# Ledger of designs, part 92: designed miniproteins, single chains

Each design is a single chain, and the fold is of that chain. pLDDT is the mean over its residues in the fold that is shown.

## One batch from the design tools (miniprotein)

Design m3206
Fold by ESMFold2-Fast:
Structure m3206 (fold): chain A 66 residues (1-66)
Amino acid sequence: YTLLVEGLKSNADVVKVGSVLQENDIEILSIDLEGDKAYIKVKATEEQVKKAIEELNKRGFKAELV
């Protein structure tokens, strides 16, 4: 799966996103930072990805599958 996460205003936000993914047992394969957004390639189940997207959106990030 590939995630697009927007609203990254600092390096601390990148760390927060990574923590949410790891908390949901998501393996991060790559992170491509593009200004205030990131394309994150992950190895996970569909359920893990959906839960992580919900949690990221609750924290004020704009997260979606691409």
Scores: mean pLDDT 82

Design m3207
Fold by ESMFold2-Fast:
Structure m3207 (fold): chain A 87 residues (1-87)
Amino acid sequence: MPGLEALKKAWSPELRAELKAQLEEELAQARATLAAQGDERSLRLLEAIELFAEGREEEAERLIEGIVEPEERELLRKVAALLAMFR
């Protein structure tokens, strides 16, 4: 996996932990902003990304079933895979 090898050379465990903390803070802020705006669809998409990142794929798929196009679903999975790299 060329991408993971490159990232292992560039990122120390300390940098990964710091980036994870920053990402979690940004996600919390994004959730609060979307809730304040009443954007229920985007809140559901954000929750699905978090579930995919946690490996709870069945729950994530069920949450977004009928509200996203296949291309959107693929994008959500890619974002979740990126988040999972910081675990």
Scores: mean pLDDT 73

Design m3208
Fold by ESMFold2-Fast:
Structure m3208 (fold): chain A 74 residues (1-74)
Amino acid sequence: MSEEEKRKALNELVREATAEIEELKKKGELTDEKLQEMRERYVKEAEERLGPEYAETVELALEFLIQEARKELA
């Protein structure tokens, strides 16, 4: 996989995570447990597909998304 392909895949993973959070909000299913599961899943996928440096970037992006989502938890 090229560096350009890795960056594209990283952006796709972040977009998927954002969409999943928005879907959980719509369903009223947004919980801390779900957010933690998502973080672990996306970081693991990034590590396996893109390597540890890109996985760290995905983790930082997801941490930001999770913090924003937590502000909206009931």
Scores: mean pLDDT 80

Design m3209
Fold by ESMFold2-Fast:
Structure m3209 (fold): chain A 87 residues (1-87)
Amino acid sequence: MSAEEIKELLEEKAKEMKEAIEKGDLEKLREISRELVEELRDSPFYPVVKWLMEEVEKMAETKSPEEVIKSIELALEVLHEMIDSHS
């Protein structure tokens, strides 16, 4: 998987996760999060993606929708910076 393909996947899944949060669908959020982690399983970014998705899921249980959306956006920024530093 190319760096560009990983970035596109991250942006697509982040959009889906934010939509799930706005709808109050925590089951869908967890499903999308697991799909993203599984799709990146063979990438060098797997450990960090897994950790960030676990943090997003944890925040979804205790934080407001707005805070969870911000967490998803911050996770995207961190992952993009990591991909750019290795490209």
Scores: mean pLDDT 80

Design m3210
Fold by ESMFold2-Fast:
Structure m3210 (fold): chain A 95 residues (1-95)
Amino acid sequence: MEELEALRQQALDALNEAKKLIESLPPDYPGREEILKLVDEAIEHLKNEDYEGALEAARRMLKVAEETGAPKEVIDLMRQAVALLEKILELKKKE
């Protein structure tokens, strides 16, 4: 389904952009390593078409980022990735 592939690519792009922004934070930023690990887990699950695993990792990533006070741009990208993953799972349930 071309719609599923487009949503998957958009979610990957959002996660990769969020990763770049987190990598630009100081090395001593609280939760930086945990957020990067969760971003990488979400990306890996998404590449393996494990959309449920990707959503779980992305939700945990967003929670840590919000709790550590990450920049608004990072939070917005993470929320976008979560919303895209939720939409992918809704489409999968209709197949």
Scores: mean pLDDT 84

Design m3211
Fold by ESMFold2-Fast:
Structure m3211 (fold): chain A 82 residues (1-82)
Amino acid sequence: SLLEEALEEIERAIEAIKKGDIEAAKEHIRRLQELLEQAGVPAAAGAIERELIEALDKGDYESALRGLESVRRTLPAILAEG
């Protein structure tokens, strides 16, 4: 399901950040954005991608991890808006 695929991309992004593989984290965030667009929530998809990528580009890994955890927690509600 899109929910399961999106959850997997979130978990892979979190793991990548914890390992210091920021390029892999960005790839998983972009995959998450694509899945959210497919689910019919492109505004949420774009906002989430922008905020997470900006945090990673600034080296604010704590904010990026908190953002991913928040998306993981609220994902069913986000998908319900599509």
Scores: mean pLDDT 85

Design m3212
Fold by ESMFold2-Fast:
Structure m3212 (fold): chain A 88 residues (1-88)
Amino acid sequence: KEEKRKKAAELFEKASEYVKQGKTEEAAELYGQGIYTLSLSEVEDEFGREVAESLGRIAYAVARQTLADPSKHESFAEELKKLSEKVK
């Protein structure tokens, strides 16, 4: 559980850095992976894994849509950094 939270935090921090670099696709992928990994830390059964997969896909789609607007990059990067700190 703690190991997965730490990995999710690392993914969110790296996603924040990629947003600041304009690497929006890579940032969205890392955010989706982070949400998936974090969700897995809270579930153990097959149903929970399916939910984690869905949450990861939704997170990726939302990040892609948000990051299509350059004016939202700075706020999204800041939120990812805050999320990383909370998950550790």
Scores: mean pLDDT 83

Design m3213
Fold by ESMFold2-Fast:
Structure m3213 (fold): chain A 89 residues (1-89)
Amino acid sequence: TEELKKRMRELAERGAKDIAEGEKLIKDNPNDRQAVLRGIGLILRGIGDMVEARLLGLKAGLSDEEVEEIWREAAKKYGATLIPSLLPK
């Protein structure tokens, strides 16, 4: 459905943004324990959103490949390098 596809894209974008922000916090502040822990929290939250987005996309009738392309698009938009590393080939 259109609503499921829209929600999926919103979750994928939110997840990618959180992962990108978390990675940047860790990279820019490697000796700041509080910043590193915040970064890890953002990455974990983002991964959860990406997983939920995948499940919603599949329920909406998208293929795995279509969902993964949406993930890659969101990752490129926000500069999240971790997401492509987690995808199969």
Scores: mean pLDDT 81

Design m3214
Fold by ESMFold2-Fast:
Structure m3214 (fold): chain A 67 residues (1-67)
Amino acid sequence: MRELPFARVGADGSVTIPLPGLPAGTRVALLDPERRVVAEGEVDEAGTVSTRVDLPAGTLVLGEPLE
């Protein structure tokens, strides 16, 4: 069973997913609980992906690294 990094959507629609060990600039797909792509982002210098998504606050979002 593959565990993807995840975070929950904030009250403002923002989500920040920690992706420890991935280099800055790594492309990441952000998935809803049904594994549909809702956004794409890149790992920042802090090792996180941060974006806004059109999902309710508290919704689980998964980060899937892309090749």
Scores: mean pLDDT 78

Design m3215
Fold by ESMFold2-Fast:
Structure m3215 (fold): chain A 61 residues (1-61)
Amino acid sequence: MTPLERFRKRIEELKKNPDLKPPAMSPEERQRRLVREAIEEAKKTNPEYQDWADEELARLE
């Protein structure tokens, strides 16, 4: 099954079941997600930042 077919099927299921619509993400939650992704990328590219990155990721919970 292609990724496009799977995506279309999800959209059709959401149309039939409005209760399955993803909740709105707050600006704070979106910002936390972007910060988390940036820290994870820094950890991946700079192993020396691993300890710092792990601490910051724990704080973002």
Scores: mean pLDDT 63

Design m3216
Fold by ESMFold2-Fast:
Structure m3216 (fold): chain A 51 residues (1-51)
Amino acid sequence: MSPLMEELVEMAKKGESAGDVADKVMEKYNLPPSLRYFVEQMYLYIKEQLK
């Protein structure tokens, strides 16, 4: 699993909001604002997998 995916799983287990997670990930990985939607969708997918 990629480092990004591992961090998203950890944040999901802590119950962080999609917005907070997106802000942290966008800053840490220096992602362009156009990718915010994909980061949020990836996080929601991970949360669904952990249900």
Scores: mean pLDDT 78

Design m3217
Fold by ESMFold2-Fast:
Structure m3217 (fold): chain A 119 residues (1-119)
Amino acid sequence: KPLKVEVLDENGQKLGTSMFKSKEEVEEVEKKLNSLPKETSRKISLKVSEDSRKPEEVLKVREHIEAGEKAQKGEEVTVVAPESEAGHALTVGGLGTVYDIKEVGEGVAEITFKPSVDA
C-alpha cells in the first residue's frame, strides 16, 4: 500500500512530502537518513502515513525524488514532471531548495533545485 512521508525539521515544520510504493522503500530511506552525519540526520524527522493515491501515481513521484537525491553534492538538478505532480517534485524533504519552475508545455513543468544537504 502506498505510503506518504512528510519530512519535518527540528521544530516540526514540514520541509516537504515524499510518496513511496511500499513500507520497504520507506525503511530504505530511513536507513539512508541514519547514515548521514549526526548533525544532518538529527535535524530531519519523518512522519509516515497511508497514501490514498494509486501505485502508478506514486511511482512517478518517486522518480522525481530519486533525481533530487542524485544531486546530494549541491549540484543543480532539473526535473521535468507533469504539472499534476510538480508539487511533489518540488519537495526533496530537506535535501533540496527549489530555485525555478518553468512551464514547458501543456501540463508539464520543469523544476530546478539544488540540494541543501551535503552542498
Scores: mean pLDDT 51

Design m3218
Fold by ESMFold2-Fast:
Structure m3218 (fold): chain A 91 residues (1-91)
Amino acid sequence: MEKQKELFEKAEEYMRKAIEVARKAGHDDIAQKIEEGLKKAREVFEKDPKEGARLAFSYALQAILDFRDAGITEAAHYAGEAAKYFLEAMK
C-alpha cells in the first residue's frame, strides 16, 4: 500500500513538471485539461488505488500525444516518466 502511494505521488510530480513546461510554452489549454484529469484520477485513487492509477496512466498517455502534437518535447518526456510510475502503481 505505501509503495503504491509513493509511486503514484512520484508520477504526480512528473505530471506537475509537464504542466509547468506546457504553461511556459503558452499552452494553458493543454495544461488545464491535464490538471483536471490528474485531479479526477487522484480522487479515484483515494477510494480505489488501482483504478485511480489506471485512470492516471490513461491521462498520462493522452498527455504524451497532446504534447507531441503541440511540439512540447520536454513536457511529453515528463508525461512519459509519469506514465511509467502510474503503470507500476497499478500493480
Scores: mean pLDDT 86

Design m3219
Fold by ESMFold2-Fast:
Structure m3219 (fold): chain A 84 residues (1-84)
Amino acid sequence: SAEEEILRLSREYLKELLELLRTAKSIEAVNAGIAAALRVIGEEFELLNKLRKGEISGEEALERLREVGEEELEYAREKIEKYG
């Protein structure tokens, strides 16, 4: 189902964010990575709600989750590079 695909994809992004978090050495980098993970979780929750209400298609929900997941991964990588 589209719901199962959203859950799977979100877990993949969260796993990558967690692996990045394990490389963070500063509190600033750790805080940035946690904030990124929280935003991915928030998007997953909002997309699941919209999908259940019939407000978006499964394909649109997956595309939006990929956009947010990639943006948050890039954000976390940038902050880890800057702060260590």
Scores: mean pLDDT 90

Design m3220
Fold by ESMFold2-Fast:
Structure m3220 (fold): chain A 80 residues (1-80)
Amino acid sequence: ATLETEVVAEDSADGKSAKVRVRTTRTTATSTSTEESEGVVPGTAAAIARQIAASLSADAEVRLEIEGNRAVLRAVAEAP
C-alpha cells in the first residue's frame, strides 16, 4: 500500500496566519481512500510547512516546495 500526505499552506493577507489543508491518501490494489482537513494556523505558510516536515518520520520520502505566499509539502511512504 502507498500512503501519500499533502500539506498546502497559504499565507493570509496580513501575514500573521496561514490556511493549511492536509490531505492523506491511502492507495491499495483494490481501493483508494482520502481524508482531508483544513484550518487556519498562526505563523507563515513556509514556517508551518517546515515544522511539519521536521516532525515527519525518517522513513517517509518528503518534498517541500515554497513559492511566494504558498508552501506545498508532499510525503510518500510505502506500507505493507
Scores: mean pLDDT 78

Design m3221
Fold by ESMFold2-Fast:
Structure m3221 (fold): chain A 119 residues (1-119)
Amino acid sequence: SIKEKLLETIEEIKKELGLSEEDVEKLKEYLDDLSEITKELIKIFKKLDSDKQRELLEKLKEAIEAILNGDYEKARELLKEMGFSEEIQEKIIKIVTSSDELTVKLMLKIILKVVLEEL
């Protein structure tokens, strides 16, 4: 399952970066939402060629940056253009606004690693 792959990736990143149990617990708190986001992203990526996949990664980074800057309207527009459902758009905004910047960067690394391994 995607949830199991996310858990395996969290444990790998923990070892690679020397994350604390507290850091890992924070990532696991959002595991259900991260699983839904990852499934949607895999579905979107599988419809695209490599050039469009690069464009999507750039748009995803721009959307996360927009959320971190408080520009939620721009973030929703970018996420919608990428093909995310309204429900998943709101989950992404909620997670990013509820987490510190390092945790957000770790979540993005974990999600992208799982997505790329499924392609």
Scores: mean pLDDT 87

Design m3222
Fold by ESMFold2-Fast:
Structure m3222 (fold): chain A 80 residues (1-80)
Amino acid sequence: SMLEEFRRRAIELALEHARSLGIEPTRVQVLEETEDSLTIAVLGRDAAGRPVVLFVHVRRESDGSVVIAATAVFELEPAR
């Protein structure tokens, strides 16, 4: 389906963006999904081996292009 193809492309974009930041993905979670947007959490480790979460908001535009609309990276606090 078009929704399943959009979801696949959005996850690919999120993973490519994570790799571009030096993040090695360990887990991907879809947090929110509409027909034209996805919010994705990529859990992984950065280049220094620190646990991080990357949030990626992906949107399908009216022209059919799929784009990253927003991102945020947070370092996860190690268990004390």
Scores: mean pLDDT 84

Design m3223
Fold by ESMFold2-Fast:
Structure m3223 (fold): chain A 107 residues (1-107)
Amino acid sequence: SAAERELARRLGEEYARLYKAGSRASIEAVARMLGVEDPEAFVDRLLEDRELFAVFVNSALKASGKEELSEEEIERLFAAVTRENLDLVVRTLMDTGDVEEALRVAE
């Protein structure tokens, strides 16, 4: 939905802002800070909906001063992300802007 896309955009921006400030709060914890009623369920939505994942990741990258990923790059990352590796993958993207490095840490 449009509301889910706006929430994903805000989550990506806030996650990046906090990470750059030295925070190591998880994506789930940042969703909770933004007032999401069920942060765990929203993270599951990011893992099951490629469009929401793309909005979230590209918002985090933009806030980190990195370039937006192509549709093909998003598809490759979306296929590799899990609940367990999502934070590390997104932090690697914010640090490096490198999709290949992010895919490597997804293992």
Scores: mean pLDDT 91

Design m3224
Fold by ESMFold2-Fast:
Structure m3224 (fold): chain A 61 residues (1-61)
Amino acid sequence: SLEEVKEEIERLALRVVMEDPSPEVQARASAVMAEADRRLAEGEDPEAVLRWAREQLERIR
């Protein structure tokens, strides 16, 4: 489940970058992935982290 959540966040971030490969979008997507990884490492609920990451990535667009 934790690994599946990480893979899903990476997949969503990749889609955002593929749709807009600008340095700004890449930086924002990378920041969301880094923050999600930090939250997961600190023991936050994986499903809550996935919901948060989806919202952040949707706002980049």
Scores: mean pLDDT 85

Design m3225
Fold by ESMFold2-Fast:
Structure m3225 (fold): chain A 78 residues (1-78)
Amino acid sequence: LTAEEVQAQIAAEEAKREETEAAMRKKREEYLALAKQYYEESASKGAGYYILAVGADTDAELARRAADAKIKALEAAL
């Protein structure tokens, strides 16, 4: 791989990470809104959506760490 090819791959991974983070943040906000809405009607349903929101945040962090590891490996190849 040339340095130019490695830099192109780093840019692609950075763009993908940004897209994934934005999607997961939106999903978390949607689940939190549902949790708040359903808590007024059913504490059980509200709690369920809150747990899903926390899960989405955890999944986002794991995806971020995976992307960061790939970018770091590519940078080391420069």
Scores: mean pLDDT 80

Design m3226
Fold by ESMFold2-Fast:
Structure m3226 (fold): chain A 62 residues (1-62)
Amino acid sequence: DFQKRALEAYQQSMGAAIEAAKLAGNTSLVGVFASEGMYMMLVEGKSLEEAREILLEKAKKL
């Protein structure tokens, strides 16, 4: 169960990272946002929705 959730979090985090990078106007940031999103979900226990909103907020500030 946990391993499946981790894989799903990775895939969903990548989607959010792509959205955030496009919003920031810099697609080279996909890897940075993906790493941050995955860290928030796996280490900090944040939901996908929380991680996505944080990534989008960071993108808007760039």
Scores: mean pLDDT 79

Design m3227
Fold by ESMFold2-Fast:
Structure m3227 (fold): chain A 68 residues (1-68)
Amino acid sequence: MEEMEAVVEETAKKLETDMKVPKELVEEFIERAREVIETEEDPDVIQKKLAELLEEVLKKHEERLKKE
């Protein structure tokens, strides 16, 4: 459980620092990632869903850049 929280925090930091993702989308990723960790008990399922959330957040970031 603690290792999954650390991975989420490190991923959020990379999104904000390296990829320049807006704070709102980073917060959305953190909230949804925490929900997955709380809802799912299988580590493989958690990893897969976290990867899908990351892809979705990156796609929203690109769409927002085009819309603004």
Scores: mean pLDDT 76

Design m3228
Fold by ESMFold2-Fast:
Structure m3228 (fold): chain A 65 residues (1-65)
Amino acid sequence: SEAEERVRRAAEEISKATGSEIEVELEDGVIYVYDHSESVSKYVAAALRMMALGFELGLSVRTYL
């Protein structure tokens, strides 16, 4: 689906831009964001971008550090 492609693309772009390894799953209308980076700033940036995308797509977002 277009939503799945947009979520995957955003995760790849964020990972490249920040140098973070971001793991993203889309399940039952929820975007799950996992960041294994120890950088709080990179995690917050990724979380905020995914929350914005989720709002635009009508999906819930959950973040895990």
Scores: mean pLDDT 73

Design m3229
Fold by ESMFold2-Fast:
Structure m3229 (fold): chain A 73 residues (1-73)
Amino acid sequence: LEEERRRRQRRGRETALETYKGGVKFMIDRIKDKEEREKVVESLPELAKTVSNPLAQQGLLEAQREIKKELEK
């Protein structure tokens, strides 16, 4: 029971992080202008500094890393 509660908490954090990452990637993918998209991606670390939610901060930073890897291909 206690182990199940801790497992649910970890799954919740992982789901929230993936949701933030997916949302950021989805939003950026909707930007049609390639130059504007690149500027938004580069601004994500600065935006992360302005949010108070640690999971949102991590999601923004991880999304930026993943999108930059995709753009470098």
Scores: mean pLDDT 73

Design m3230
Fold by ESMFold2-Fast:
Structure m3230 (fold): chain A 91 residues (1-91)
Amino acid sequence: ELEEALEKAEADLRELEARVAAEGALSEAELAEARAELAGLPVAERQALLDEAAAADRRRALALELAEARQVYEAMLKKIEEAKRKLEEEL
């Protein structure tokens, strides 16, 4: 049942998006506080420090997981579309 697999992939993607949003909200709040603290620094140094903070392992791991989930979801959609086309050709 590809439809059931799609629903699960969609739910998994939504869960990861919610985790990224929740982590982003907490991480963005911390980054916003850090950005405020860095507001007195030269732009180049602020960007370097913000980039370093953004490159934290947790953030990168979540970004990779989200990208993987999107790929799985997209592949599942294509498989369902192909299955529906074949079914229509046979019927």
Scores: mean pLDDT 62

Design m3231
Fold by ESMFold2-Fast:
Parts: structure tokens; sequence; C-alpha cells
Structure m3231 (fold): chain A 94 residues (1-94)
């Protein structure tokens, strides 16, 4: 899955989760590249449904779809996925 590959690029320590410090860096790059104002604390509140202080891939996927899905179809379009991939590659230093 392209979203899973994007998540792995954001997951710098490779532990399968994003903590608040990683989300602060991730949302900063997304905001700068995509012209958004995502609050990392608000992202954590939306994503951290099991209340463990981290965001796993499924939580990340659901939250990203909610933020970026402007047409409400429950999917990201290819253009949104490609922009997010560019952000993830830049974040990973690639």
Amino acid sequence: SKLEEIFKLFDKDGDGTLDIEELEEVTKVINEEMGLNIDPQYFMILADKDNDGTVDFEEFKETIIEIFDKDGDGKLDDEELEELEKVALKFAGK
C-alpha cells in the first residue's frame, strides 16, 4: 500500500508507531509543503483511539483520510497520495 510506504518513511525509528515528537516533525513538513495548518496535538487526539500516546499505521491512515478527503468518499485520490509521498520522501531525507 502506498499509504503504508508513506507511513514507514515518517516512522524514522522503525518501531511501527509515531509519537508526538515525530508527529510534530511530520505535520510541520506537511504544513510547509502542502499549505496546511495541521496541529500535531489535534492529530494525536484524533488518531490515538487506544490512548497509548502513539499512532499506529491504521490510526494514521484513518486520520490522514479524514484530514485530506475533501469529497467525503473515504479515500485519498492519487494526487493527494502523490503529494503526501513527496512530503514523506523529503521528511526521510530522500
Scores: mean pLDDT 75

Design m3232
Fold by ESMFold2-Fast:
Structure m3232 (fold): chain A 72 residues (1-72)
Amino acid sequence: SLKEKQQELNKQVEEIVEMAKNGAKKEEIEKKVKEVLDELYEIQREIHGKSIPEEELERIKEEIIKEFLEAI
């Protein structure tokens, strides 16, 4: 199941890249990035439990989204 989740995440990342190449709106890309990050953090919680405070997770999510949008 973990391997299947990893494969699904890889597909979602590829979809985001394809959306960017096809000229999708920045807001649509941002939504997809947020969905992928939420899924990644769910997987991380399943593996390690609550190792990172929720406030810190929210800060990290916003930072990653910002960096991704700046890279486009």
Scores: mean pLDDT 70

Design m3233
Fold by ESMFold2-Fast:
Structure m3233 (fold): chain A 72 residues (1-72)
Amino acid sequence: SEEEKLRAEAEKKFQEYVKELTDRYNKIIDYYKKILSPEQYEKAKAGYNKRFEQEVKSIKDLIEKELEEKLK
């Protein structure tokens, strides 16, 4: 019961962070699409996609570590 609650809380927290991060990156990418040339936009998009993946991994690792400490 308690373990299930902690796992559910961690999953919800991760999903909320990913949603907020996705919304932020979409706004940045949408802004650049309006002001950059197509070539510059594709380069910027690739760079932001890489950063997004790195930030998602970092958030996941942090939440998993916090969950593991609570389960001990």
Scores: mean pLDDT 85

Design m3234
Fold by ESMFold2-Fast:
Structure m3234 (fold): chain A 82 residues (1-82)
Amino acid sequence: LEKEAEEVVEKLKEYLIKEYGLSEEEAEEGAEKVRELLEYLNSISEEAARYLIEAARAAVEGDLEAADEYLEKAKKALLEAL
């Protein structure tokens, strides 16, 4: 998960800069918060963390339908783990 999380965080940072015009600093801050969230979720539910990574990747690639499906799965897995 560490390698997959880092790849998604880097793509998310690039996506935020390119699509939303965020500064490098703002995108880095957002990416750091996402990294912290993914590490925290992985400690509670590896399944939830994995689905969240897939959701973020789909969103960055422009597949909003897949992103929504993965986000819902991540939410369900997290809710069941809590």
Scores: mean pLDDT 75

Design m3235
Fold by ESMFold2-Fast:
Structure m3235 (fold): chain A 66 residues (1-66)
Amino acid sequence: SHMQEIEELEKKAKQGDAESMFRLGLEYSLQGRYKEALEWFEKADALEKTPQVTAGILNAKAALKA
């Protein structure tokens, strides 16, 4: 189920998996929870800087300023 998939992402992200951190950021962004999304994108960025993570951070920051 979707909830089991989110729980699995949370476990992997808390264990330091950058891809799972990025995916959690996307999930929170889809829910309009931009502060939580930003926190996960910044954690992903600290481990691995990618254009996708950079875009996620910029978009979340823009949404929070609106």
Scores: mean pLDDT 84

Design m3236
Fold by ESMFold2-Fast:
Structure m3236 (fold): chain A 90 residues (1-90)
Amino acid sequence: SAGIKSVEKLAEHAAKKFPEIEEAAKLAAEGARDPSKFDENAKKVLEEARKSSPEAARALAGVLVGAAYAVDREKGKELALEAQKILEEM
């Protein structure tokens, strides 16, 4: 779907700019393709964002929120709020 393809492109661009978050960006994209893994992958992605530079964390948050919206609108809203809270604490 167009949503999943957009998430894959966002993950690719984030990983090229910040190689240290490449694996986390791939987990976010995998969660968009396989919703059954989304919750476990999202938790790992958020933990990596907390350990990253603010710039890398913002890029990762964008990929994760996009992935969440590709799965479900309510998950997208939930992850957008959680990601914003993490970024505000950095």
Scores: mean pLDDT 84

Design m3237
Fold by ESMFold2-Fast:
Structure m3237 (fold): chain A 62 residues (1-62)
Amino acid sequence: EPSEKELKVARYILENYESGDIITAKEIAEKTGESVSTVSRALNKMVEKGILEKTPKGYKVL
């Protein structure tokens, strides 16, 4: 189950990025004010749901 902070991160990504964009945990942490650890957990949960794809360069929005 995602935490409230993880849901905030997921919502930010869905509102601010388009399909095909590559995002990094560091950039999202800077933009949301959340820790890299919290952001990384949110991003990995979004990968599990098929919203993002993990690549060597970062997380791709699907």
Scores: mean pLDDT 84

Design m3238
Fold by ESMFold2-Fast:
Structure m3238 (fold): chain A 80 residues (1-80)
Amino acid sequence: EEELRQLALEILREAAKKGGPTAENVSEMLRKHLPPEVAEIASRLVREKYEEKKKAGKNGLSIDDIHEALLEARREVERR
């Protein structure tokens, strides 16, 4: 749990260097840091979160958004 939170912070920092914590930038970092199966699921979830943030007038994903996506992606892989 804490390990995934640290990963979420690292992903957010690297995405910010690429122009901001958008779904595309975060997904690229997820693919770099995670196995392909987990990265695919997490990328889908962060895109969904990003669309929710845009509807709320926010400009990007938070650490909590990325952390929640990582937790759910892990749960989906564990169910397979």
Scores: mean pLDDT 78

Design m3239
Fold by ESMFold2-Fast:
Structure m3239 (fold): chain A 68 residues (1-68)
Amino acid sequence: SPLAERYRRQADLFAHAAAQSDDPFVRAVLTTLADGYRRQADATTPAERAAITAEMDARIAELAAQAE
């Protein structure tokens, strides 16, 4: 699936960026994005992708609140 390939490529880019980051907050955000995009690549329905996106957004908001 071209969509699944796009999500996998994006996940790989976020994972690579996370590995190169010295900032623990930035690393956590990029790791969350990498994991979310990998899960979206494996999702079979739009509803599953929407649920994963909502979970990613919630986790990033939690990380941002903890960083303040």
Scores: mean pLDDT 86

Design m3240
Fold by ESMFold2-Fast:
Structure m3240 (fold): chain A 92 residues (1-92)
Amino acid sequence: EYKELWSTLSPLEQEILKELAAKQRPLSASELAERLNKSQSTVSRHLRNLEKKGLVKRIRKGRTTYYALSEKGIYVLLSLPKEEQEEIEKKS
């Protein structure tokens, strides 16, 4: 089930998927690293894990590799409780 799959992800992997959803475009490992304040090597390792789980697709443009949400990745994000996310965003 998609909710169970989400719970198996590390906090950084969850943030990577949310960032990809927010931007609605392919992102490179270096762009994700800058946005998440992490090293490119750390982000690249987690992106490879997400690709193995079928949650992101890899897109090669010349020497640069980009990542985007797969259909499965989109479904996983849609399975999250939106109410909980809205409460977090609306920090009292």
Scores: mean pLDDT 78

